# Designed miniproteins, single chains, continued (4): the designs that were tried, part 41

Each design is a single chain, and the fold is of that chain. pLDDT is the mean over its residues in the fold that is shown.

## One batch from the design tools (miniprotein)

Design m13413
Fold by ESMFold2-Fast:
Structure m13413 (fold): chain A 74 residues (1-74)
Amino acid sequence: SLDELIEKLEKEVKELREKLKNGQATPEDSQRLVRLMRLIDALRRLKEDPSVTEEEYLAALEKEQARIDELFKK
């Protein structure tokens, strides 16, 4: 579910933040943290829209993931 996805992503963010705090993070870890934070924000915004159907939500999620990937492609 959406809530389970957000919870899983937030757990990964916490783990990445802990690596950064301990000086163990790679540049790739830092980029992934920023990407995950943007994805979580997008998912939370979609969740708060009561007019969005599950199908519309999934389509919007795919679009947002593609957009985020474009921002961080090498």
Scores: mean pLDDT 73

Design m13414
Fold by ESMFold2-Fast:
Structure m13414 (fold): chain A 71 residues (1-71)
Amino acid sequence: SVEQLLGEIGRLLLDAGVPRSKVGRILSGVQDYLDAGDGEGAIKYLRDEAEKLGVPEEVIDRIVELVREII
């Protein structure tokens, strides 16, 4: 489910050291893209935001795989 996906993405971002406030903003943006039916836009937004915050590429790739499981 989208709820379970967003929870797992949030956990991975928190574990990577992203502050809770920024995690919440990223999850809201991802949800907005998914609600619009734009799965590729959700992935691009997530990758761009996570890269700006210095999230390791391996973590970003894992999160992208999770999004692809539901789109």
Scores: mean pLDDT 86

Design m13415
Fold by ESMFold2-Fast:
Structure m13415 (fold): chain A 78 residues (1-78)
Amino acid sequence: HMSLVERLAEALRRVAETYRRLGQDKIAESLEKGAEAVRANKDKTLDEAEQIAVEATKDHPLARRVVRAIAAHLRSQA
């Protein structure tokens, strides 16, 4: 099944889709960048993937908060 890093990418993609459906395009775009960056780095650790996603979402504070919250949840499941 999916690695924790792949689960982070997929969770970010799904949250981005939800925000896009709600008309929150800026948050959605930032989270989409985060998901894409994580997906490009599936061989990294969860901590490294979280940092990559945080950097990709640096333009939106709420998107960065979502990244950190999902990563923390996934870490608790490891």
Scores: mean pLDDT 86

Design m13416
Fold by ESMFold2-Fast:
Structure m13416 (fold): chain A 79 residues (1-79)
Amino acid sequence: GKETIAEQLDELIDMIEKGLSIEAAVDLLRKLATAAGLVDPEIAEIIRKAAERVEKAKSRKEAVEIVRKARDEVRALIA
């Protein structure tokens, strides 16, 4: 469900903080956006844009901030 998507974004934040590469994080975000598109195209677009921003991130901290913002936007839509 939509809550599972928000939980997967939380897990991704933890993984990035623990050393997951930016390339792997982008791949996971793109896969999540595709899955999200089957249930909510607005949530899918938020995650897709987050993937594009993470790909251009200059630090792990910036990547975490991008994914955190996307998670907050997703949670706001499902509240």
Scores: mean pLDDT 86

Design m13417
Fold by ESMFold2-Fast:
Structure m13417 (fold): chain A 79 residues (1-79)
Amino acid sequence: MTYFEIVVPKSTSIEEVKKIIEKYGGILHRIDEGKDTIVLYGTVPSEKFEELKKAIQELTNGKAIIRPITPAERYFFRN
């Protein structure tokens, strides 16, 4: 599993972002709404992470920032 953070403009369809995450076998764990952006945290199979990044970039016309999160940040998602 790869733990990720996705930052998208508030104009982005969160419903479409959720569909893309689910399409690649991912799970959305948290959504934080900021002033100008929405931050989404989740997990995806590591082999699907690059495909997920590409799909989100295409959806947002390159305006999304997608990164794997550090081992320290993963403690917030441990069951």
Scores: mean pLDDT 80

Design m13418
Fold by ESMFold2-Fast:
Structure m13418 (fold): chain A 84 residues (1-84)
Amino acid sequence: SKKIDEAFEKAREELLQLVRELVEKYPDVEIHKKLTEAMAKHRKELLKIGEYEGEVDYALEKFTELSREIMREYQKLIEEKKKK
């Protein structure tokens, strides 16, 4: 679905920017809380679009892909921060 793909790309851009900002500015416990809250918000938005388009399973698959990418970036940035 084009609408799901557009929402996915917007969520991806916003979450990648957020995770980079959070890792630079905040301690680990606060990063985890803020990132979890933002991811939950984007998941809800993607699923609502999936419900409207009749493609909830596709929306869930796209969110799973996004979650993996964001968690990978978070782990990379935390490891880089701890090496300094």
Scores: mean pLDDT 83

Design m13419
Fold by ESMFold2-Fast:
Structure m13419 (fold): chain A 74 residues (1-74)
Amino acid sequence: SQDIINSMPPILQSILSRVRGTHSGRASDETLREAARISGLPVEHWRLLMSHASLSDTTLLQLAEGIRYTKELE
């Protein structure tokens, strides 16, 4: 729902805005859980992103790593 999108971190909202409507692949549930673990963001936010964009396992993990790296530098 829109309320869940609004509750997402700004960086994930920005990513969603850029990738909305993209279909480069379909990440597995295992990859969504791994993205949640790497980024420290709830798996529900990653599932919501995937409901608006279809991303590959590789792309999703790279996004999660980018978020983690940004957070560790703060």
Scores: mean pLDDT 77

Design m13420
Fold by ESMFold2-Fast:
Formats: sequence, structure tokens, C-alpha cells
Structure m13420 (fold): chain A 120 residues (1-120)
Amino acid sequence: MEELLKLAEELYKLFKEYFPDRTEEIEELEELLEKLKKAKTWEEAVEYLLEFLRVFVSALLEEAKKVDEELAKEIEDLTTEFSEKLSEAIAKENKEEFLKIVKEFLEKIKEIVKKLYEKK
């Protein structure tokens, strides 16, 4: 549970740093963080984290499309790949594998965000 919250908090800080003008999405992400913090089961935490990632990726993809179509395609491809991996981990009830996949996705997204910021 605590590890999922830490990953979401790290993504939230990254989003605020690079996209401070996206106030509506920032407020939505803050609300999702509070829900994740109050989640009592792993299943609830996973649902809130997946919604958090959906909001984050949607905003990131929109920003990328404005400045770099190649980065936008990279985000789409990574999102598809990781969605499939996360679904499989959830189906197998493998918490360790789920966390590993989310951490790998976060690392790749950080690289994309830095590249996107450098092109602005």
C-alpha cells in the first residue's frame, strides 16, 4: 500500500514541476492521492493508482503532441505495453510484479518528461 502511494506522490511532484499550468489535472491528481492514502485494500489502491496513471498519461500525451509527435508515439506505445503487463499482474494477483511494472513505467515516463521539457 505505502509503496503505491509513494509512486503516485513521485509522479504528482513530477507533473507539477513540468506542467504547473495544468491546474485542473493537478487538482484531479491531488484528489486521487487522497483517495489512495485512504484506501483500505490492495484492490482499492490499485484502482485509484490506475486512474491516477490514466489522468497523468492523458495530460502528458496531449502536451507531447503539441511539441513532438515522436515522443507522443513513444508514450502511446509504452502505455499500451504497460497496460497489458499490469493487467496480467493483476490477473495473477502478484503484488510484487505489479509494483515492479509500475516502477519501470515511472522511470521511463520520467525520461520522456525530461525530453519533452527540453523541447519547450
Scores: mean pLDDT 80

Design m13421
Fold by ESMFold2-Fast:
Structure m13421 (fold): chain A 63 residues (1-63)
Amino acid sequence: SMEELEKRAEIGAAAAIGGAVALGSTPEEVKVEVEITPEKIVVKATGPGGEVVLEALLSDVYK
């Protein structure tokens, strides 16, 4: 369902934020963009320390 995809995207966003913080950003400085398509979930976290992009195919999410 879309709710399950949103939950997976939220987990991905938390992981991407953690990665951006590890690169030198604070959580408040990180901008998160989430794109959910019929084929994949893409999470992008951008901050002063750098950018983290996580991508998952929907076939890999629904196992």
Scores: mean pLDDT 76

Design m13422
Fold by ESMFold2-Fast:
Structure m13422 (fold): chain A 88 residues (1-88)
Amino acid sequence: SAIAAQAAAARAGINKKIQQQIDDLKSKYDSGEVSPSQAAHQFYIIKQKAIKYGVDQDIIDTINNYINSLKKYINQKLVDADKARRAS
């Protein structure tokens, strides 16, 4: 239907915008402009927008992978800091 075609076009548009936000944030994180904690928080905000706008699950999964990787990195740094403290 014409309504379904319009909905598909609107979804494609928002998918592109969310993907651009992901790419921009990834670039800022890779350049050191944002900390791991700041990046994780901003990815969470992008995820909330993605869910509200009904973007493709693959894009949401990509955001989840970045959040999980950042959380794992932050947790590992905390473990490394505790080990260093115990070694001194």
Scores: mean pLDDT 84

Design m13423
Fold by ESMFold2-Fast:
Structure m13423 (fold): chain A 65 residues (1-65)
Amino acid sequence: SEKEKEQRELILESVRDFVADAEKLPPEKRAEYLAFARKIVDETLKKLSPELREEVRAEVDRLFA
C-alpha cells in the first residue's frame, strides 16, 4: 500500500509538472506539449495494477482537463 501511494504521488506530481510547464509555453506549443505528456503518462499507467491504474487515470484526466 505504501509503494502504491508513492507510485500514485509520483505520477500525479509528474502530471502537475507537465501542466505547469505547458502554461509557460507559447499558446501554439501548449497543445503539442500536452499531447506528448499524455502519451508519457499513459505508458506509465499501463505498468500499474488494474485497480491503481483506474484510480490514478481518473485523477490524471482531471488534472489534464
Scores: mean pLDDT 82

Design m13424
Fold by ESMFold2-Fast:
Structure m13424 (fold): chain A 97 residues (1-97)
Amino acid sequence: MALAEAIIRALLRLNPEADEEAIREHAEEAAEKLKEIAEKEIPALEEEAAKRGDPRIERIAELLREIKENWEKDVEKTERLIEELFRLQREGFQEEL
């Protein structure tokens, strides 16, 4: 998936000396989970953000929508959005992963 490729590139940028097979394993699993969240969980995240007034959750939902809309038409933009999502999701990934 283009999503997994973008994640692999981001991880290699952070750790160029890391084992490529380990990176690929992590990236594919992360891409699968991210795709599931983007396809199934956005409405729930938007509803939760609205109920709590949580700008972080609102931003995550917005990024997920943009990633989903662009992952087949603009690979470069998708890669950039994934990097931003990972930065925001570092605090939330403990519950999402």
Scores: mean pLDDT 71

Design m13425
Fold by ESMFold2-Fast:
Structure m13425 (fold): chain A 83 residues (1-83)
Amino acid sequence: MPEPSDEEKREDALALLRAQATPEQVAWFEKNMDKILELSREAEALGDKIYATGSLTAEEQAKIAEIEAVQRELIAKLGLPAP
């Protein structure tokens, strides 16, 4: 099925942030958007692998930890409540 392109994901995320966030939060997201999108794609690939195989390598487990760290920083930058 057609998935949103990286350009569409970037534009949607930035539009939402510009409507609700401070200029400083928007600037942080613009600076880090490419990394966030790349980590999101990696998370999707890891999810697909867990679904298919039920296991992860040590490198893939480390990547999940990196993604979680980025998500935590993202939540903190947006002032969202801790999960």
Scores: mean pLDDT 69

Design m13426
Fold by ESMFold2-Fast:
Structure m13426 (fold): chain A 108 residues (1-108)
Amino acid sequence: MEETAARIRDNVAGARAAAPSEEELRQWVRDTLLDLGISQEEADRIIKELGVEGALVMLQLARLRETQGLSDEEIRAILKALGYTDEQIDKIVEAARRIVEAMRAQRA
């Protein structure tokens, strides 16, 4: 779990460093959510609730859930290691679940 949390932190830091501005990073997150089948209204709600960094973490966890089959318990452990509160963890887990469902619907 600590290694996965460190990798997520490094990926978020890399994304922030690579983006010319926070607004461009926000737009990239929004466009990524739309490409995954999330509505514009839902994407805006996720970004508003989680912030840009929280949304980036959520996207990485949704991908790990889909590709590696991470459990809700493993995802919660990673988020706790990243320093999120229980309330923030609940919001991120629910958002990640919606993303995974959208990804699966696109493949159907």
Scores: mean pLDDT 77

Design m13427
Fold by ESMFold2-Fast:
Structure m13427 (fold): chain A 86 residues (1-86)
Amino acid sequence: AGKVVLSLAPTPASAELRTVEVRADGPPSTVVAVSISEGDGVPKETYTFRLEGSHTLRITAPRGAVIRVVLATDGKLVDSRTFSAA
């Protein structure tokens, strides 16, 4: 089954921008959807990519933004993670 792990890259606590590392892995036909939301709950940025084994993506988001990652294999939800860039 696929899985996704989110972690915050080292940044100064006072930084306005945070770097979040998204590591996803899964069998062929796994799709990863990432959304970034600020304040209003409506995603400001969304993007989708297909896995070919494992992939690591670095996202820069404003402090306090919410990053949600959804992983689906063969059209079925297999993992989801929500991370705050606080």
Scores: mean pLDDT 70

Design m13428
Fold by ESMFold2-Fast:
Structure m13428 (fold): chain A 92 residues (1-92)
Amino acid sequence: MPSDEELEEAAKLLDESKPEDVERGLKGAIEAARKAIEAVKDDPEKSAELAKQLEEAVEGLERLASLLKNEEVKEIVLKAAEELRKLAEEAK
């Protein structure tokens, strides 16, 4: 999990970012997660570890979203968290 200080700093940067740039970055992260799941699907131990890492990433994004002041950016982050949550369940 990122620290509270790291999340506060990230939230400030995202609030000042263009919503389109935030959405693009998060879509890239989600695609990387999908590829990682595919790469470990035949290894139960690695798949379980990846699922745990994705669940931790979802919690981090939800905490980050709670700190955001830009409603459009907040919505993008929350949608990314929901998509990663679904991927974490697939990795189990």
Scores: mean pLDDT 81

Design m13429
Fold by ESMFold2-Fast:
Structure m13429 (fold): chain A 90 residues (1-90)
Amino acid sequence: AELAELEARLLAAIAAGREEEALALLREMAERLGNLAAQGLMLLLEDESLQELEEEIIKEFREKVTPGGKETVRKMLLEAAEEVARRYRE
């Protein structure tokens, strides 16, 4: 539900040309996608060592979104949109 709401807001901000709002929403979506991926891995492995993996996933998303400017944001936007679209096909 939260990712679907963020995705809808992100697409609306892009369509309206609200670049700063779209960047903020993309950053929030990347952080939540990282958390969901980490939770999925934790459910699979049931191991305390997964806490470091969760932190690495969140860090990687933040590093890719925050530095690198517009090109990094565009790449993360496409990756996030494709991942959300795949879930809606099922």
Scores: mean pLDDT 51

Design m13430
Fold by ESMFold2-Fast:
Structure m13430 (fold): chain A 108 residues (1-108)
Amino acid sequence: MKDMAEVIARAELLGETELAEQARALLDFYNTPKSKEERERFAKALGLTDEEIEKLLAMSVEEQKAFIDKVLAEIQARVDELEKENPVKLTPEERERYDELVYIAGVM
């Protein structure tokens, strides 16, 4: 599986701000497990249904991680598809900016 930080950087370069923010939020949640209350607020922010929120809150930590991994993979596939439709040709300066964004996203 590709580094999710690259996916976030690609989404930002494509101007897909909402997709980039969703991927960043999921990556942060995946790396820094939250309290039950924070997980519920996070799930609502992602636009999940009440049924999906209940399922997420009833899951073990391992099951929640698997669910997040699945959603991250779907976001990655969507970014890859958008990049194929609108290939980004980077100048040397934009390439340096891309590498910086990948670093920042990976640290966050």
Scores: mean pLDDT 65

Design m13431
Fold by ESMFold2-Fast:
Structure m13431 (fold): chain A 61 residues (1-61)
Amino acid sequence: MTITVTITVHEDGTVSVKLDDKFQSLSTEQQNKLMQQVGELVRQHLREGFVGTKVYDIEIP
């Protein structure tokens, strides 16, 4: 199952994350793993000084 994740880092340093509606159909374990992966992506973007929007298609087994 593919979950589309949109991560936006704003110029004021705030971060917005939008998840596909399919996220709610995942098991708690799958949701936790996906959120951990999203958290790492957000930290990487902030570390790199990135500002803007990135879209990821993450495949969940």
Scores: mean pLDDT 81

Design m13432
Fold by ESMFold2-Fast:
Structure m13432 (fold): chain A 101 residues (1-101)
Amino acid sequence: SEEEEKIKEVIKTLVGTKPSDYQKVLDFLEKTDNPEAIAVIIGAIKADPSGKKELAFLLVAHVRDPELPARISVKFAKIPQELRDKYIEKGKELYKELGKD
């Protein structure tokens, strides 16, 4: 689907480490009303077991708007916990797959 293709492009952008790459991902997270898409993107961010990518995203989000992490968290919380874990795992697998090229 068009949404699945857009999610894959956002995850490919996550391989980048520039502030502009993080801004593109944050733009997507602010604009989307699909909690499943948010959970998949969060899963992709969490695919780095060091936590460095997650920390970088939190810092860039906070600098952009101190309330942005909380707004994203509220959208994410709309999904039941069991389904959130499923979509987080999907995001982790997509990040690993798309990062291998």
Scores: mean pLDDT 79

Design m13433
Fold by ESMFold2-Fast:
Structure m13433 (fold): chain A 70 residues (1-70)
Amino acid sequence: IEELRKREQELMDFLKKPFSELTVDELKEMIRKADELVEEARARGLDSTAARYEGIRKFLEKQLEKLEKK
């Protein structure tokens, strides 16, 4: 539980960065970390927490698409 909270905080801190400072590599890493959080939350039966992490992952994927668009 505490480990999930620490990883969530890392993702939340990353999301505070302006879009212009994001790199493709950083976004791919954060998406991977978000996927790990979703899987772990689902495995623990934390459906609402898993849904929140799923939302973060989708947001990161959208940011990656914007960077890869060029």
Scores: mean pLDDT 76

Design m13434
Fold by ESMFold2-Fast:
Structure m13434 (fold): chain A 101 residues (1-101)
Amino acid sequence: SELQQALDEVVKMINDLIERIKKAKSVEEMLKEIDKAIEKAKSLPEPLAELVISGLEAVKRLIEQGKEEGLSIDEIKEKAIELLNQLKDDIKAYVDVLLKG
């Protein structure tokens, strides 16, 4: 299935992004990795591209807000990774519905 292949690509992209966020040394480095992931997501088929990009933009806003509120880099990472895992689960659920219905 083309949708299953696109889902596998999304899961790999999000997992790779989580590992890069874990290794990031600054908020600026985290934001750079999110922007790279958004650029990669533009190549996904619709509506998957729109859903992934919107989710990544939400993670970007969370990181920016955390910095503004004075959260530590470790607290921002924890919240960003939690939201990325939620995005991954939401996309899996969406694709599962499309493949079954």
Scores: mean pLDDT 88

Design m13435
Fold by ESMFold2-Fast:
Structure m13435 (fold): chain A 79 residues (1-79)
Amino acid sequence: MEQLQQILEEQGKRAQELTQQRGPLWRPVVIGQQLADAARQGAQLDPQHRQDLEQGYQYYRQRAQQQLAAVRAALAAAA
């Protein structure tokens, strides 16, 4: 369990770096990969930590969708 916690923390730091490099839309992809990697390694995540990661993924995914919707609406209004 401790090894998984350390891996997720380190991956979280890398996710922040990638978000700065590729922009906010990268966050859902990186969080999704963290969840997938944990599952593939057969590691058991505390249900609370898994839920926190899932909530984070949904939060950033929703924000990205809202930003895309706003851009599309602005383009439609300009036409």
Scores: mean pLDDT 62

Design m13436
Fold by ESMFold2-Fast:
Structure m13436 (fold): chain A 76 residues (1-76)
Amino acid sequence: KEKLEKAVEEVAKENEELVKELAKRLNISTERVKDLILGLVLDPEATTEMLRNVLKADEEDVEKLRELAEKAKEKI
């Protein structure tokens, strides 16, 4: 769990501009974007449903978040 949280922090730091852009597009904090990346690793189905139905993310935003989640998975 801690190893995955650190991987998410590292990916967010490496992709700071994209994380900030996603935060603005979804009208959430950058901390919440990191929570969504973590959620996509731990529970991709429930997190994707939340992204589409609650945050009204378009498919491009979902795909970018999934790419960040895959990068985090590669670090653990």
Scores: mean pLDDT 82

Design m13437
Fold by ESMFold2-Fast:
Structure m13437 (fold): chain A 84 residues (1-84)
Amino acid sequence: MMKVYEEIVEEIQKLIELAGDKAPEVLSKYLDVPGYYRLSVARALVNAAKKGDPEEVKRVLDTFSLDPEKVLENVKKAIEEVEK
């Protein structure tokens, strides 16, 4: 049942390896949240992924009513931006 959140953690960890300290800024562009919250949500997700904490990822996504499958897709798009 936690598989999608574990996959989000893994993909964000890959984004951190590629973008370093810029990972929250890059990820924020791909989050379906009001602009004011984008960077804060991205930072929370990156911090949860650094800790390997899929339950914290779920808590953040539930708080902002974000679809975990859509977030997984969006993290992959953020990775594509930094790979190109």
Scores: mean pLDDT 85

Design m13438
Fold by ESMFold2-Fast:
Structure m13438 (fold): chain A 71 residues (1-71)
Amino acid sequence: SVLQGIQKIMREFTEEVEDLSDEKKSELFARFQKLLEETMRRIKDASPEEQQQLLEELKKEVKKLVEEAKK
């Protein structure tokens, strides 16, 4: 389900950023929340296939966000 997909992305994101500074964590969580809200808004009117594509896009954006913070 969409909720289970989002929950897994959130869990993996939290683990990925665990060893960063509190300041960087706060900034990343704020950016992640914005991406999640945008994705959830798009999911509301999306077909099941589009929902799966949006979740995959969210996963890629989150990985990019983490990589950018770790440089």
Scores: mean pLDDT 81

Design m13439
Fold by ESMFold2-Fast:
Structure m13439 (fold): chain A 80 residues (1-80)
Amino acid sequence: MPMKITKVENEEERDKLIQEFLDRAKQLAPGEQLTFSVELKDGTITSVGVRRNPDGTLHVAEVVQRGSETLSTWSFTLPV
């Protein structure tokens, strides 16, 4: 599935767009999920997936990639 990747100039723009995405993801119903990807000027891609759990929490997963290399993976749960 082709993901829509948004290009940004710096980390501040990346963080702003991710925050806007997370604010939108708060509207997800239980079992729904949404994904957003942002590319920095150096070719680093940050992909964020959010899922609403049956208990009402949000599960957030982040993957940072550059080319074919996975630089980091992180996941956490938000008590929204």
Scores: mean pLDDT 78

Design m13440
Fold by ESMFold2-Fast:
Structure m13440 (fold): chain A 77 residues (1-77)
Amino acid sequence: SIEEIIEKIIEEAKKKYPEYKELLEEMKEVFLELAKISKSKEEFLEQVKLYLEKLKESYPEIKELLDEIEKKLKEAI
């Protein structure tokens, strides 16, 4: 399921970047909500992309982490 994919990707990110554990947990909750309201996988991925683009504006120091998460979601979904 999309929910299992989200959880796996975020848990792997938390292991690699434990200093961002709280932010990654918040991001997981947002992705799970987007998965519930999206009508298709394509809509979900587009909404995730928009969310991460906004987050990169606020946290440019973690752009690489956010790009990695987007790539992993796109490849798995």
Scores: mean pLDDT 84

Design m13441
Fold by ESMFold2-Fast:
Structure m13441 (fold): chain A 69 residues (1-69)
Amino acid sequence: SPSQQFTSLMSQLSTSQRQQVISYYSTRRNQVVQQSQNNGITPGSPEYQQMIDQVIQDMVSYAQQMIQS
């Protein structure tokens, strides 16, 4: 599951790297919130959920890139 994958990735990161991943997530999520408001997308809609799912995928990719570096 994405939750299990995320937990596994975070366990491989240092405290500093985990904070970077969380900061990245917060920044990306805030961008999605602003974009959804600008485009009239309702929180909880399928379109909004797709945008949030993309942020989670971006966060997982970012964490994986840190592990591979």
Scores: mean pLDDT 81

Design m13442
Fold by ESMFold2-Fast:
Structure m13442 (fold): chain A 82 residues (1-82)
Amino acid sequence: MSLQDLKAQASDVIARLDALIAATDDPADIARLQQLKDQVEAALANAEANPNDKQAQLDADITIGIAEIGLSSLELVEAKRK
């Protein structure tokens, strides 16, 4: 995967996290979503700092994927609360 592809995926996940934070009324859920956003941003920054390190890029891809799974679960919870 290219670094450009990772940046695009991270941008999409961050936008979805921001949208869910704006829709969420529970401070604990907001804090959890912010933590996921921070983890995605940190993993992407590490991959950008180490563009020749395939492991750093793989770690970013895995971190983004984990955040997407967590985000999807929280989106379902919020949808059922409404």
Scores: mean pLDDT 79

Design m13443
Fold by ESMFold2-Fast:
Structure m13443 (fold): chain A 104 residues (1-104)
Amino acid sequence: PPPLSPEQRALAEELRRKVDELEATTDKEEQLKILEEMLRLLRENPATPAMMMQLLLALAIAKPSLSEEEFQKYIDELRELARKHLSPEDLERILANLDLLLSE
């Protein structure tokens, strides 16, 4: 992949820290705040496939604490962000990983 800009590297590091924070908490309210912050960052900035994978990982970690409605809301947001920011090839990869997450 092409080298990331300094701003993209900083964003990728922030998203990784958010995943670490999410793994460190079992509090649903804190998990929701972290997910919403990650979504905001990805809405406001050009997302790379690696950044989208961090969001997917965060959703996997939070899944046991989410209702079906809450989980579906975040999955729909991830799909929209992936469609907006990723190439068709990278989108297919993210959707394949999403399908694995959605398996029972």
Scores: mean pLDDT 78

Design m13444
Fold by ESMFold2-Fast:
Structure m13444 (fold): chain A 90 residues (1-90)
Amino acid sequence: MKKVEWPKEKVSNRAVSLTTAASIAAMAGDVERALELFEEALPSLPRRLAIQTLETIRRGIRNATRAGLVSEEEGERAIRRLEEEIERLR
């Protein structure tokens, strides 16, 4: 049976799932998807978890770039975007 107070509590748990999916996308070299998924989750994340997730995504993109899944130019652009978001949350 569905509960009426679904949106608030479920949004938090869904945000954790979205950040996990974003980290996986980053490791696969799908930079755009990783950023989209994280931005969808961001309003529902506590600041500390949001910063931790951005650091994980940044690490994933860096590793994907080193593995040749993302060009150096695209990887650096994505990392710069993530560093701006991290600074905003600090």
Scores: mean pLDDT 74

Design m13445
Fold by ESMFold2-Fast:
Structure m13445 (fold): chain A 82 residues (1-82)
Amino acid sequence: SLKEKVQKLEQEYASLYTAYNINKVGEEFNKELAERARKEGTEEKAKQFEEHYKLSKESREKTYELLKKKEEEYKRAKKELE
């Protein structure tokens, strides 16, 4: 039913939102660690944190796109239920 579809979409959105926030925290954390490592002169550590920052950023951007698609799908299903 449409009601079951809406409930499933809400759960899927919540899961994606959690994943997005985990990736966002990882992005911010690794950016700060990279900046600190550069100021302290630890080039190898800075490079490692920059790589983790890049991966977290890419994962966040991908999760954001999935969230936007899920939000649109939820909005359409919700409108049909009304």
Scores: mean pLDDT 86

Design m13446
Fold by ESMFold2-Fast:
Structure m13446 (fold): chain A 81 residues (1-81)
Amino acid sequence: MKKIEEAAKEIAEEARRYLEEHREEVEEAAEENGLSPEEAIEEAVKRTYEESKKALTHLLSQGKSFEEAYAEVKKRVEEGL
């Protein structure tokens, strides 16, 4: 359990860094939702953490290795950004 939570946290922190480096795009999206860029980043990071934890748990339950599950979840997050 804790290993999944740790991995999900790492993925979410990488997403935070990406969003902060692409702040101009975040500002545009935030305006559409009536949020500040800071609020939009925090909501995206929280969502990424929860979805990553869920996806990692699901993939591991299907017999994928941790490394395979981690790589797949990271790819999904990167494609979603």
Scores: mean pLDDT 79

